Designed miniproteins, single chains, continued (3). Designs and how they scored, part 5

Each design is a single chain, and the fold is of that chain. pLDDT is the mean over its residues in the fold that is shown.

## One batch from the design tools (miniprotein)

Design m8141
Fold by ESMFold2-Fast:
Structure m8141 (fold): chain A 88 residues (1-88)
Amino acid sequence: VRNLRLAITLLGQALRDLRRGDIDGAIRYTQLALDYVQQSDLSIPNVQLALQHIRDALDDLRRGDIDNAIRHLQNAIRYLQQAIRVLG
């Protein structure tokens, strides 16, 4: 649960950096969030879905597709929040 909460915080920071035009900062925070999610229980379907959205967001950020990256980051946060509710 701690790793999932840290990942949500880091993805929130990535979204704030994108609002400021800091794409490099957003990539760094998104990569850190990916690392924390990978250390979590991957048997949970919502964790797997969040992991995929984080990977897609990183790919979009590297291509300069900021609008799609934001959507993937928002979806990742939503799935991680649902996973935390299941875990208690």
Scores: mean pLDDT 88

Design m8142
Fold by ESMFold2-Fast:
Structure m8142 (fold): chain A 89 residues (1-89)
Amino acid sequence: SRAAELLAKLERDVKLLTELVKSTDDPELLTLLAEGLLRGIPVLRAALPASERPRAAAILRPVLEELKKKDLPEELLEALEAALAELGA
């Protein structure tokens, strides 16, 4: 199904993003990645059936946990938490 293909690609992309976040302390790159994730979450939510949204949220959680370890604006991290919570609901 399209949802299964999207989730498989998401798992692969998230693994790469998680490693990228771990490997850098560049605030410009980290902000770009966090903002990209924030913009992507509503698009992903709209593309997925309601039954698959909790799985997508679980897949994305490791990237957000690594971003929280970085020196990023609190407002941006709070917006990501809210977007991920909405995706998982």
Scores: mean pLDDT 88

Design m8143
Fold by ESMFold2-Fast:
Structure m8143 (fold): chain A 81 residues (1-81)
Amino acid sequence: EEAARRAIEHLNSAIEAAKAGDKETALQHLREAIRAAKDVPGVTVKDIGLALRAVGSLLENDYEGAIKDLEALRKRFEELL
């Protein structure tokens, strides 16, 4: 549960940064969420795909697409608590 909580905390920060248009901060927190995710039982290839797509969206300044994927990933981690 601790790893899932850490991932959720970083996803919340990444979503806030993305909503503020702060790409660097959003990417940093998404990276930390992915690191925490490796220790979470039940993480799937689909969950990893959502995270990678969010990274791609942020790199292309597609904040709306990134936020949708980050929110979907956060919901998935909440289900793993």
Scores: mean pLDDT 83

Design m8144
Fold by ESMFold2-Fast:
Structure m8144 (fold): chain A 57 residues (1-57)
Amino acid sequence: SEKEKERLEIIIGFLRIVYESELFLAENPSVTPEVQQQNREAAREIKERIKELEERY
């Protein structure tokens, strides 16, 4: 439905913000390489979720 599409677009928008935040944290030189890697993995998972939701259109 149109409502479901609109809700998905809002969710995808939110996930894109979280994705960008995780990438920003992954580039933080003040944390260990292990923590940077964890943030990169989180970003990857969010990117995959976005793709799954986009495929639902």
Scores: mean pLDDT 83

Design m8145
Fold by ESMFold2-Fast:
Structure m8145 (fold): chain A 64 residues (1-64)
Amino acid sequence: VEEAIKEALSTLPRRLAAAVRLALDGELLTPSDEALQALGKLVGVSPEAVRRAVERVRRAVEEQ
């Protein structure tokens, strides 16, 4: 559900939220390390931060 995604994204810094939104638009809830690096470079955050943010949003969707 889009609402759960929006709520989870609102808890993240803007750049990190943008990276996660791009991953979700590509339906990448379990992105590869290479995809995480690419997203991190694109929005200027670490790939580890992107991975944790995607995991947090995935958990929120699973709970809904």
Scores: mean pLDDT 71

Design m8146
Fold by ESMFold2-Fast:
Structure m8146 (fold): chain A 97 residues (1-97)
Amino acid sequence: MIPLDMSSTGELTLAIVMLMIEKGKPLSASEIAKELNVPQSRVSTILRSLESRGIVGVKTRRDPRDPSKRVRLYEIVDEEAKETALRIAANLAKENA
């Protein structure tokens, strides 16, 4: 496993992208934050940046435990977006490492 510095925005972005690829399913910001042991606010900021670039799509679905509540789930939109996400994350890691 490549050692990643979670305090670095570039390395955290790479970790988020890699986790999304590994899981292969839509993930909430809280799930990603828990898996990487980082504050949810940092994950949310990175996911919003990736969403604004068209790399990550957002699906809002009902909470299975409470159908009146909605949760935002993030996923890489397609294979081309996956390749673009990896390139962006790698470039950010180089600038902040």
Scores: mean pLDDT 73

Design m8147
Fold by ESMFold2-Fast:
Structure m8147 (fold): chain A 78 residues (1-78)
Amino acid sequence: MDYVVYLMYPDDPRYTGKETSDASAISRELKKLGITTFPVFIQIVGVPFPVTVANSVQEIADIAKKLGLVFYGAEKLR
């Protein structure tokens, strides 16, 4: 897996009010970052390791909604 997606709590000081758990918005942000390949690792901001994997944008959105989290960002692994 070449990418990690970061989710965060809405009470995190990094939350700007723009971050979302909406699949369409997450899809746009991942495209801006050049992320088109699945599966991806899912990591929570403040947790030092991946907590799960997602096989689609919809799964990222579903995980975020179930946990009360929002999409924070993503990066390429080495």
Scores: mean pLDDT 79

Design m8148
Fold by ESMFold2-Fast:
Structure m8148 (fold): chain A 81 residues (1-81)
Amino acid sequence: SPAEARAAGEAAIAAAETAIREAERAAATGDAETQARGAELLRGVAEGLETLAQLHPGTREALLEAAERARRAAAELEARI
């Protein structure tokens, strides 16, 4: 249903924001391998959000904005390697 799709999108965005914070925290005290793993995980998160955006037009803008935040965080982590 549209309500279930919206709830799923909101949950996915919240999970993505948590993943970004956790990856950034790990990277602050981690080595290059930790930073690389964080970047890979955040790219996966972005791809998942982009897939949800294709399936759920009503939440697309918010999902794509969250995906872009995850991709930027991944790029910043990779730049530190």
Scores: mean pLDDT 84

Design m8149
Fold by ESMFold2-Fast:
Structure m8149 (fold): chain A 112 residues (1-112)
Amino acid sequence: MTLADYEAALREAWPELAPETVELAAELLYRTNNRELTPEELRERLGRLAEQDPRLALEVAKLILSKALEDGDAEVAEAAREVMREVGERSPELAREVELNLASIAAVEAAR
């Protein structure tokens, strides 16, 4: 997949999301898939984003988790889940949204 392919796929699946959110998620997915980022480096980058912009970090992590689960990338999926949990712990106002999103994803995964 090229960077443009990731951007197109994410935009098609989530047309309601801000272009900046889609572009950042696509870039991180592309770099991880091309071994330019390890799952640990992805976790660190998203962790820094969660400190600066918890809402953006949550939205980007949700996109990365959805794509990683589709691609069967367990390490990238876990890195994204850890970021989502960190956002919930750091931002109490987002804690319920994090809990509901993780529960929803787990239910979909269990149904596969």
Scores: mean pLDDT 80

Design m8150
Fold by ESMFold2-Fast:
Structure m8150 (fold): chain A 120 residues (1-120)
Amino acid sequence: SPVRSKLEQVIEQIQKVIELLQQLYSVEKDEEVKELLKNMIEELEKMRRELQKTLDQDASDEEVRRVAESARELALRVRELLEYILKNKKLSPESLKLLNEIIKLLDEIIELLDEVLELL
């Protein structure tokens, strides 16, 4: 199904975001930024599991819509927090590169989720 294929892509992209956030956490020195990154990672890991559960259970269109809408809202919140970090924190060139790659992947996730919601 086109919905299933796009949700599988969303799960893969969320995993890439988690890995890049973990890398950013490892190189970052600001304790406030580290705490924000840790919370983002935990929320994204929960969302990845919920999305996987909808696929594994062959969930109804209504359930898929609810989870996809929740995933979209989380991606927007994570993106806003990363933009806050970019605007308000002094970042190393390595951190800036990682942060820009994460924002790009979040934009791709949001686009895929919009496509899923249009197909439901």
Scores: mean pLDDT 91

Design m8151
Fold by ESMFold2-Fast:
Structure m8151 (fold): chain A 62 residues (1-62)
Amino acid sequence: AELILRLIKKELGLSEEQLKEIVKLVRDNKDKPLEEIGEEIAERFGLSLEDAIGAAKAILAA
C-alpha cells in the first residue's frame, strides 16, 4: 500500500498534500465508476485521464 502510493507520487510528480487529497477523494467516492473518479482527479490535479484512472485503481486495490 505505502510503496504503491510512493510510486504514484513519484511518477505523477505530486506533492504529499496532493496525494493525500487524491487518496481521500478516491476513498470518499469508491461507490462511483472509475471513469468518474478519474475525471474528477484529472480536472483538479491536471493529470491525464489515463494517469488519473490508474492512480484511482491503484489506491482502491491498496
Scores: mean pLDDT 78

Design m8152
Fold by ESMFold2-Fast:
Structure m8152 (fold): chain A 66 residues (1-66)
Amino acid sequence: SALEEEVRRLIEELRELLKVAPEEYKPRIEKVIQGLEEALASGDEVVMRVAIREGRELIEEVKKRL
């Protein structure tokens, strides 16, 4: 599904950000990756949409601090 593809895309982008992010962001990035992986495993569209929103917001925040 498009939601599952977006979740996987965000996991990959967050894993790449984890390599270059300031140390203070790394625990938050790891927690959000875990949440996205759990959302993907659940197959619940509501859970996936919430995780996608959280992932997108964190990516935008981290990129502004690079």
Scores: mean pLDDT 89

Design m8153
Fold by ESMFold2-Fast:
Structure m8153 (fold): chain A 115 residues (1-115)
Amino acid sequence: SAATRARMAALQAALEEKGVKLEFRAIDVSELAEKYGLTPEELAELTGEVVRDYLSKIPELSEELIDAVAEAVRELTRRNIEADPDGRYRALVPADITREEFEKRIKEYYEKKKK
């Protein structure tokens, strides 16, 4: 939604005040979502975990700010899937996270879930 995008923009501005420039990219993981039976909610949660891990390496960031960014990414990922006219599973990740790294996180999540 517009409100979720506005919240993300405000959070990115707060990160820049701490010297952190966070840019996102969208990765289409539709084939992996089908292969592992991932729901939009599970993919959204996974994107939040990736962002939390990414930001947790930066000592200047508060836990509250990290949690807020992770939650905004979960909401944006879920809404991107819901709004996609072709039903594609597009995950929002930090721009320097590779497709291969994110696909590895999906596989590890599936293996730990022990379906």
Scores: mean pLDDT 82

Design m8154
Fold by ESMFold2-Fast:
Order: structure tokens, then sequence, then C-alpha cells
Structure m8154 (fold): chain A 64 residues (1-64)
């Protein structure tokens, strides 16, 4: 699934500290209809990276 791929890439980017790349992949997942990706992107923008990572992980688990 394209959505899961973008969420996984966002997760990897967040773990690497690459917030710009994480936001790009979260935006793509949001455009594909994933509302959790939109929430995670806002958390990243607010500096709440750990909360964003937990939300992304939860979303991946739900879709997988």
Amino acid sequence: DETVRHLQQARDALEAGDTERAREHLQKAEELGNSDAGGARKLVEAGRTDDALRLVDSSIATLS
C-alpha cells in the first residue's frame, strides 16, 4: 500500500531526526486519505516528535 510506504518512510525519517523528510512523507500519506498522518505532521511541526512517532507506528500497525 502506498500509504503504508509513506508512513514507514516518515517513521524512518523521524528516527533519523530528518523532520523535513518526515513532513514530506506525512503530507503524501495525508493526501492519500490517512488522517493520522495529518495529525502526526502537526505534532512534528509543534516539536512533539515522540508523539508523532507513536501515532505513525499505531497507524502502520492498523493498516498492516
Scores: mean pLDDT 85

Design m8155
Fold by ESMFold2-Fast:
Structure m8155 (fold): chain A 88 residues (1-88)
Amino acid sequence: DLEKKAVEIARKLVEDAEEVEKLLKENPDLLSKEELEQLLEAIEGARKQIDQLKAAVPDSAEAQAALDEALERLERLEELVEELLKKK
C-alpha cells in the first residue's frame, strides 16, 4: 500500500501548494520577507520528501505521475515566492 500512500501524499501537496499560490496571488503582501523565506524552506523539504517517495516506488507509474505533478506545482510556487522576495 506504499504506492497508494505516495499518491495521497502527492495529491495533498498539490492541494496545499495550489491553496498557498492562490492566497499569495490574491494578497501579495500577506507574508513578510522572513515568512516567505520560511515558505521556501518548506517547499525544499517537500521536494526532498517527493524525491524519497519516487525512489521508494520506482515501479509504480501512477505514483511517479502523481509525484511529478506535485513537483511541478511546488516549482511554480517556488517561482512565485522568489518573485515576491525580490519585491521585499
Scores: mean pLDDT 87

Design m8156
Fold by ESMFold2-Fast:
Structure m8156 (fold): chain A 72 residues (1-72)
Amino acid sequence: PTLSAEERAREAERQERGTRVNKAANWVLAHPDWPDEEKIRKMQTEFGLSEAEARAVLANVRAHFEMEGEAF
């Protein structure tokens, strides 16, 4: 079974968005000293994320940082 043209377009969009999110997350990890507001604006401006996506990336990075210390 193959994806329809519409499903292929959504999958490509999802993959591109995933790539942008991953790059933004790596950038945030490299700049822990930046204020949250500036990180969010940078992710929106440079990586093309929405505000909601930028906030989600920031929250995920924070969760990963806390998990580096110890499991729950």
Scores: mean pLDDT 73

Design m8157
Fold by ESMFold2-Fast:
Structure m8157 (fold): chain A 70 residues (1-70)
Amino acid sequence: MKEKEELLEKIRAKRDAQIDKFVETLKNEINLPDEKVEEIREIMRALTDRQLAALSKLPLEELKDIVKYL
């Protein structure tokens, strides 16, 4: 259980960092309003949550194999 949770947290952390970088780029480069930045962040995080929920159904060994490609 712990090992599987750690792998899922690793995937989440990578995705969250990419989302934060992406929305900061939009804010800085195209002057996107803060409200729209937050809206995009929420959408992308919701998609991440759905993906993690699906991945949590996989056996630990299969998840380990997938994580090495992420």
Scores: mean pLDDT 79

Design m8158
Fold by ESMFold2-Fast:
Structure m8158 (fold): chain A 64 residues (1-64)
Amino acid sequence: MKETEELKKQAKDLDFTNALEAIARYEKETGKPPTAEAVREAMKVDLLGGTVEEVYEAIKKAEE
């Protein structure tokens, strides 16, 4: 929702490229955007040097 869009914009501005790629993959595979909580976990994993696959796994776990 709106909070998810704001977080995606922040991720783009701060070059969280792996988080953005993982979010795009999640949206393509599920047909819906991740929650704001899942986006925060994605950005956290990316900040710690996580790969797109690791970030994607974090999104899936946050959505459980």
Scores: mean pLDDT 79

Design m8159
Fold by ESMFold2-Fast:
Structure m8159 (fold): chain A 80 residues (1-80)
Amino acid sequence: SVDELKEKILSKVPEEYREIIKSILDEFKEKFPEEAEKFLEEISKLKDVSEILKKFAEFYEKNGDEELAIILKELAKKYK
């Protein structure tokens, strides 16, 4: 389920960033319900949090959500 995938992704993220990542996951599910499960399934298989955030940033950038893409790119830098 989408909720199980969200929890799996959040478990890889340090506590201080969980609220931000949770918000991004919730907005993704709301804006792209058809794509959410498939995309999160792909993301849940990634081991590197930085790569997860980069994938989200790329998706939002392609879909015109530049604000969320910027937030995700900055967050990804902190995981290097």
Scores: mean pLDDT 77

Design m8160
Fold by ESMFold2-Fast:
Structure m8160 (fold): chain A 68 residues (1-68)
Amino acid sequence: SAEEVIEKVLRIRGKKKLDPGEASLILMTVLGLSAQEARDIVENYLKRAGKKELTKEEMLELIREIEK
């Protein structure tokens, strides 16, 4: 599941938040997006939110929005 992939990345890296590269990799893995599409989606999300990293819940919300 998407949640399990996110939790695994956070645990392996010893982090509470995902950087843009980690978030892009999760979108590629979970949704089958290209590297460019994933990067653009993450960069646009972070720009709108005024943030540099995503929490687990923000990442799950982003995935749900794309699946619409």
Scores: mean pLDDT 85

Design m8161
Fold by ESMFold2-Fast:
Structure m8161 (fold): chain A 78 residues (1-78)
Amino acid sequence: ERRSLTDEEEEKLRPLLEKYEEEIKKEIEEMKKAGAPDEEILKKYAEMLKEFAEELKKRDKISAEIGEELEKVIEEAL
């Protein structure tokens, strides 16, 4: 298990993760209202997670490591 984050670093990332979770939630709800099939919703979800992972990679070394792990999880889930 990868423990590269301090409690302070985790607390700094938590509001960013929470904000991103709300953005994903909103996008998924809009797609569901538009009648998008589950396959398209899953692809959009994966795309948004990948964009978040790329954004984390651009911030700092620790955020980049988290972004890399998230990207791997997304690729394995698809």
Scores: mean pLDDT 69

Design m8162
Fold by ESMFold2-Fast:
Structure m8162 (fold): chain A 76 residues (1-76)
Amino acid sequence: SSLLQKLEQQLQELERQVARAAEMTRQQLVLLQAQIGALLLHVATLARLTGDPRFQQLAERLQQLEDQVDAIIAAR
C-alpha cells in the first residue's frame, strides 16, 4: 500500500541517519532516538490493528535501530 511505502521510506531515512551517528552530536542523537521511537510506536500500533506481517517486519527493524542508537548514546 502507499502507506506501507511511505513508512518504508521513513525507515530507510532513519537507517541512513543511524549509519552517520559517529558524525552526530549528543543532541542530534537524542532527537534521532525520539524520531525512531515515535515511528516505532506508530508502526507497532498498525501491526497490532491490521495483523499485516509487513508492519510487524517494519516494527522489528525500527526496534533494532532503537537498540543501536541507545547503545551508541550509552557508549558516549
Scores: mean pLDDT 89

Design m8163
Fold by ESMFold2-Fast:
Structure m8163 (fold): chain A 89 residues (1-89)
Amino acid sequence: MLKVGDVVRVRLADPPKVGDMAIVEGADGDVYVGTVTELPLPLKVGSVITIKATSLATGEVFTIKIEVTGVERVGDVTLLTGVVTEVKK
C-alpha cells in the first residue's frame, strides 16, 4: 500500500495531459492504474501531479499526489520518478 514518502515510477503518454491514463509502480511492488486529474505544465522536477488510481492488488481506489523528482521522455512515453506527498482514500 502506497504511503507518504514512498518513491514511485509513473508512466504517462507524451505529451502528458489531464485525463490521461497513468501507470504507477509503487516501492511496495504494487501497480496502480489511474487517471491524471491535476497536471501543472510544463511538467518538470518539483511539479506536483494528482492521480486517481486503483490498486491492481487490492482493487482499492486512492487519490495520490506525487512530487516529480525526475522526468524522462522515451518515444511516445513520459516516464516520471517521484515521491508520494499525499494519499487519500
Scores: mean pLDDT 81

Design m8164
Fold by ESMFold2-Fast:
Structure m8164 (fold): chain A 66 residues (1-66)
Amino acid sequence: MSKKEQVREQVKKLLDEMSKKYKLTPEQVAQLQAVMDQFIDAYKDLPIDEVLELAKEQLKHAIKHL
């Protein structure tokens, strides 16, 4: 498994937890997944821990905007 796939899986698990907790619509979940995938690809040169930290902040902002 690639380093980027590990980050993507952890972000997906976090998004799944948040979608269940806050009862997000399928459209909202799809939108957040698309944003997260673009974000992870943009920061592919960073260490896993750094990408994951930034991804969590991005997801937190997106959820607060709901």
Scores: mean pLDDT 74

Design m8165
Fold by ESMFold2-Fast:
Structure m8165 (fold): chain A 115 residues (1-115)
Amino acid sequence: MKEEVRKKAEEKGLKLSDEEVELLARLMSQPSFETALMALLGEPIYVKKLGLDEKVLERLRKKLIDFAKEKIDISEQYLNAEIASYKSLFPWLPEEKYEDLVLVTEALKYLGLLP
């Protein structure tokens, strides 16, 4: 997984540190995409459960969000539709997290780490 994450990031022009590659590889190895995505958003229960470094996680999340904004042409209509969909799936998530959730999932799909 770690080597696959590094290779896919390099192939798509995303520059990750060794710590960020290792953290992302651990998340992508989770049996549940929900666990990986909630941890990437910095949801406290998932961060604590997985024993993640908050500073590395915050840098990784920012890089994925910036990467999605730079590489993917996300229309406002598409963004709003995806936010509405995620509100239905995760109604307990803080309002400010839904846009970040869409952007990190689109980044991971673009990298070929999510289907």
Scores: mean pLDDT 83

Design m8166
Fold by ESMFold2-Fast:
Structure m8166 (fold): chain A 61 residues (1-61)
Amino acid sequence: MKVTLEEAKEFIDAVSNGDVDKLKELAEKYGVPVSDEALKNQADASKGYREEDLKRLEEKL
């Protein structure tokens, strides 16, 4: 239940990278009950957005 600044950063980084396995590990470590489906949907949305931004920048050049 206690989360440090470093641990919060790891969680945000995992969400941004779409690392579902890491998100599950962190949720279990912190004792946060989260469904696999919710974690996957969150990770997929975050990853897709970041990768699309990079692709658009590359195509614009």
Scores: mean pLDDT 61

Design m8167
Fold by ESMFold2-Fast:
Structure m8167 (fold): chain A 70 residues (1-70)
Amino acid sequence: SLEEERRRAQEQLDRYLRQADELERRFRALLAAGGTLEERRRLVLESASYTVLAIKAAVERRASEIELER
């Protein structure tokens, strides 16, 4: 059903956002602890990847909503 698809899309979005937030917190912890530039760069890139996936999922979810309103 459309409601199940919407719920799954929301769950995916929530997972990606949580992963991005966790990586961002780890990045800030490394900054405070004096981690290496390579470690910081890796976490930033991973966080950015999850953020992009979250944006994509949000756009797809919104497109589905618009189609239902036609």
Scores: mean pLDDT 75

Design m8168
Fold by ESMFold2-Fast:
Structure m8168 (fold): chain A 100 residues (1-100)
Amino acid sequence: MKKKSERELIIEAAFEELDPDKDGYVTIDELVAFLEKLGLPVSKEAVEAMIKEVFPDKPIDGKLTREEFKAFLDYLIDQLGLDLFREHFGEKVEELRKKQ
């Protein structure tokens, strides 16, 4: 399902979880831990490589702005597929279904 609202809610929820201090940044270490929690175990080096692919002109400074994080998650969903996320995270899909 290409529900733009569902995709945006997932991205916003993820950003709020990773930026509790509301400073507008997500560190690469926090992103690695978040992806592992989602069942996507990746190395810090792999995440940095993916960031460079999405933002080839961005200097590696160990963090992403809100807009960069949003674009990065959008990239991951495009690479892995939203439907695959629902299949792998059945409990999360059921949670979203119960709220609707």
Scores: mean pLDDT 67

Design m8169
Fold by ESMFold2-Fast:
Structure m8169 (fold): chain A 70 residues (1-70)
Amino acid sequence: SLVDEVRKIIRESKSMDEFISRVRELLESRGVPQDDIDRIVETVRRLSQRYSWDAVKNATIGMVETLERS
């Protein structure tokens, strides 16, 4: 699932920028619309400026779960 791939990226990423880049690449590879990708990436970048890594991870997972169900 997309969520399982995001969890893998979370475990393997060494920085927030790497995490964001890898999530973008994953969503692009799965044919997610560009508008949805840009919205998710922008939201993750904004959250990363104010919230903990755990909060950002959980928010990203929630957004991707919503996307998979749509």
Scores: mean pLDDT 84

Design m8170
Fold by ESMFold2-Fast:
Structure m8170 (fold): chain A 81 residues (1-81)
Amino acid sequence: SMEEKEKIAEEAERKILAAALRALSRLDDPQKRAQVLALVEEAGRRIRELLEDESASIEEVKKEMERIVREVQARLDELLA
């Protein structure tokens, strides 16, 4: 159902926001801070597009949301290196 997909998206968005806020608290470089915000914006777009895909099953949505979260976390970790 759409409600179940929305719950999965909300969890993904919560995890991304938490990771981004942690990264921003540790980054003083304005360019890197801008990259964090760009990553959050792009992830938000991907999540919205996935929710709009009526052909995607709940399992496919869950797997792709988990993938988006992992990719964002990995890129944030690279910015903190």
Scores: mean pLDDT 88

Design m8171
Fold by ESMFold2-Fast:
Structure m8171 (fold): chain A 67 residues (1-67)
Amino acid sequence: SLEELAKEVRDLLLKAGVPEEIADSVANAVLQNPTLEGQLLLARLTGKDLGNEELGEELVKLVEEKF
């Protein structure tokens, strides 16, 4: 479900040291993107915006495995 994906995305971001307000914002964006294409784009943009390529790759993998 999108709710479970949003929770796992939030948890991954928090473990990577991302501030809670940003992690919450990204999790909310996950809930607003009902398509696989939208989720993959969000994952890539999140990694880029945070300057963390490894985190972006982990988010893409999470979406591919759990969406």
Scores: mean pLDDT 85

Design m8172
Fold by ESMFold2-Fast:
Structure m8172 (fold): chain A 70 residues (1-70)
Amino acid sequence: SDDINDRISQYSSMTRDQIGDRIGIMINDGQTNNYDPSIINQLQSTYNMVRNGSPTSTVINNIRSVYNDM
């Protein structure tokens, strides 16, 4: 959807630390609101990719997949 594309485009202007912080917030919010465990697991995996130095494009593509599953 256009809303997902708009959200994803915001990540392209973020630093790695800002991307990590945003994913961390999403994990906390998802756990608090009892999101599907598969979504929490995907967010945690994506957070680990940020910390382990995976390419930013790979991280952003994983975030897009999470939004599509929400």
Scores: mean pLDDT 82

Design m8173
Fold by ESMFold2-Fast:
Structure m8173 (fold): chain A 85 residues (1-85)
Amino acid sequence: MEFEELLKRLKEALENKDKEKAVETLLKIFELLKELHDTKLKDEEIKEVARKLVEAWFKEGTKPEDVVEELRELYENAKKVKEKK
């Protein structure tokens, strides 16, 4: 699944307050980020982090657009790091 498509699905899930879909989509985003550069997190830890982040975004009232922008920025930075190898 393309990264931009995942960001769109995450934004929709956050706008619809669908925590389950938001966590599922965020996990797929984290898998793509892990492929670009290694995260220190294991799969079970990544699942816990994704769930905690989604809950924090809902509790803090973080705008879905801001979440998407932050994740896009992380992805572009990860690509640049991989290119410099």
Scores: mean pLDDT 73

Design m8174
Fold by ESMFold2-Fast:
Structure m8174 (fold): chain A 100 residues (1-100)
Amino acid sequence: EEEKVKEEAEKFLEEAEKVVKEAARIGNQMGGRGIVAAAEALRSMKEAREALEKGLEEVDRFLEHMRTAAASLKALGLEEKGEELERRAEEIAKKAREVL
């Protein structure tokens, strides 16, 4: 089950990265605070990936970085996408804790 949770987390991360890249494009077009939010979202996704690559024992760090990315999406006006990202990250964290 640990391998299945890791596979689910990796698939989610790939989907989340696509959403964050599109959000970053929007933020960069906005200028000002949009550029800052875009940079924060991209950095947080990189940190979430690095946490996941270290193993499911780092799931709390993964969740914190995903929450930061979600907050940046909301700051860019993508509230529904940010809420969905946070919700899915919390579901994965719950599953990871259950198999550790």
Scores: mean pLDDT 85

Design m8175
Fold by ESMFold2-Fast:
Structure m8175 (fold): chain A 64 residues (1-64)
Amino acid sequence: MASRQAALEAQRRADLRAVIEEFIEKLKSDNKYKEVIEKLETLMANEDYDAAVQILDEYLKKNV
């Protein structure tokens, strides 16, 4: 694969990270979301942004 593909993937991950961080910040005000925040933080530490987005989608379907 060309290095340009890696650059595009890095940009996608950066964009996803920003969205996930915004969502975590909104949830941090209430202790009831502690479990989902911990999962999201673990996934972000492992750079598993796709899995983190899946978790966000599940919560957004209920709360948005």
Scores: mean pLDDT 73

Design m8176
Fold by ESMFold2-Fast:
Structure m8176 (fold): chain A 60 residues (1-60)
Amino acid sequence: SEFDELLEQLDRLIQQARNLGLEDLAKLMERMKQLGREQRNVDGLREILLTVQDMLQQAL
């Protein structure tokens, strides 16, 4: 499903943050992922993915 695909993409970004040593950011991203899962809303999860991408890009 699109929901599962978005979660997979989010997991990749979280792993990327960890590989870069951005542990606090990775923990924040994990919290956002959990909120997205709880909402069970594809649009909400997509917004979380975009926010997380922006946060990671700003940390670089």
Scores: mean pLDDT 81

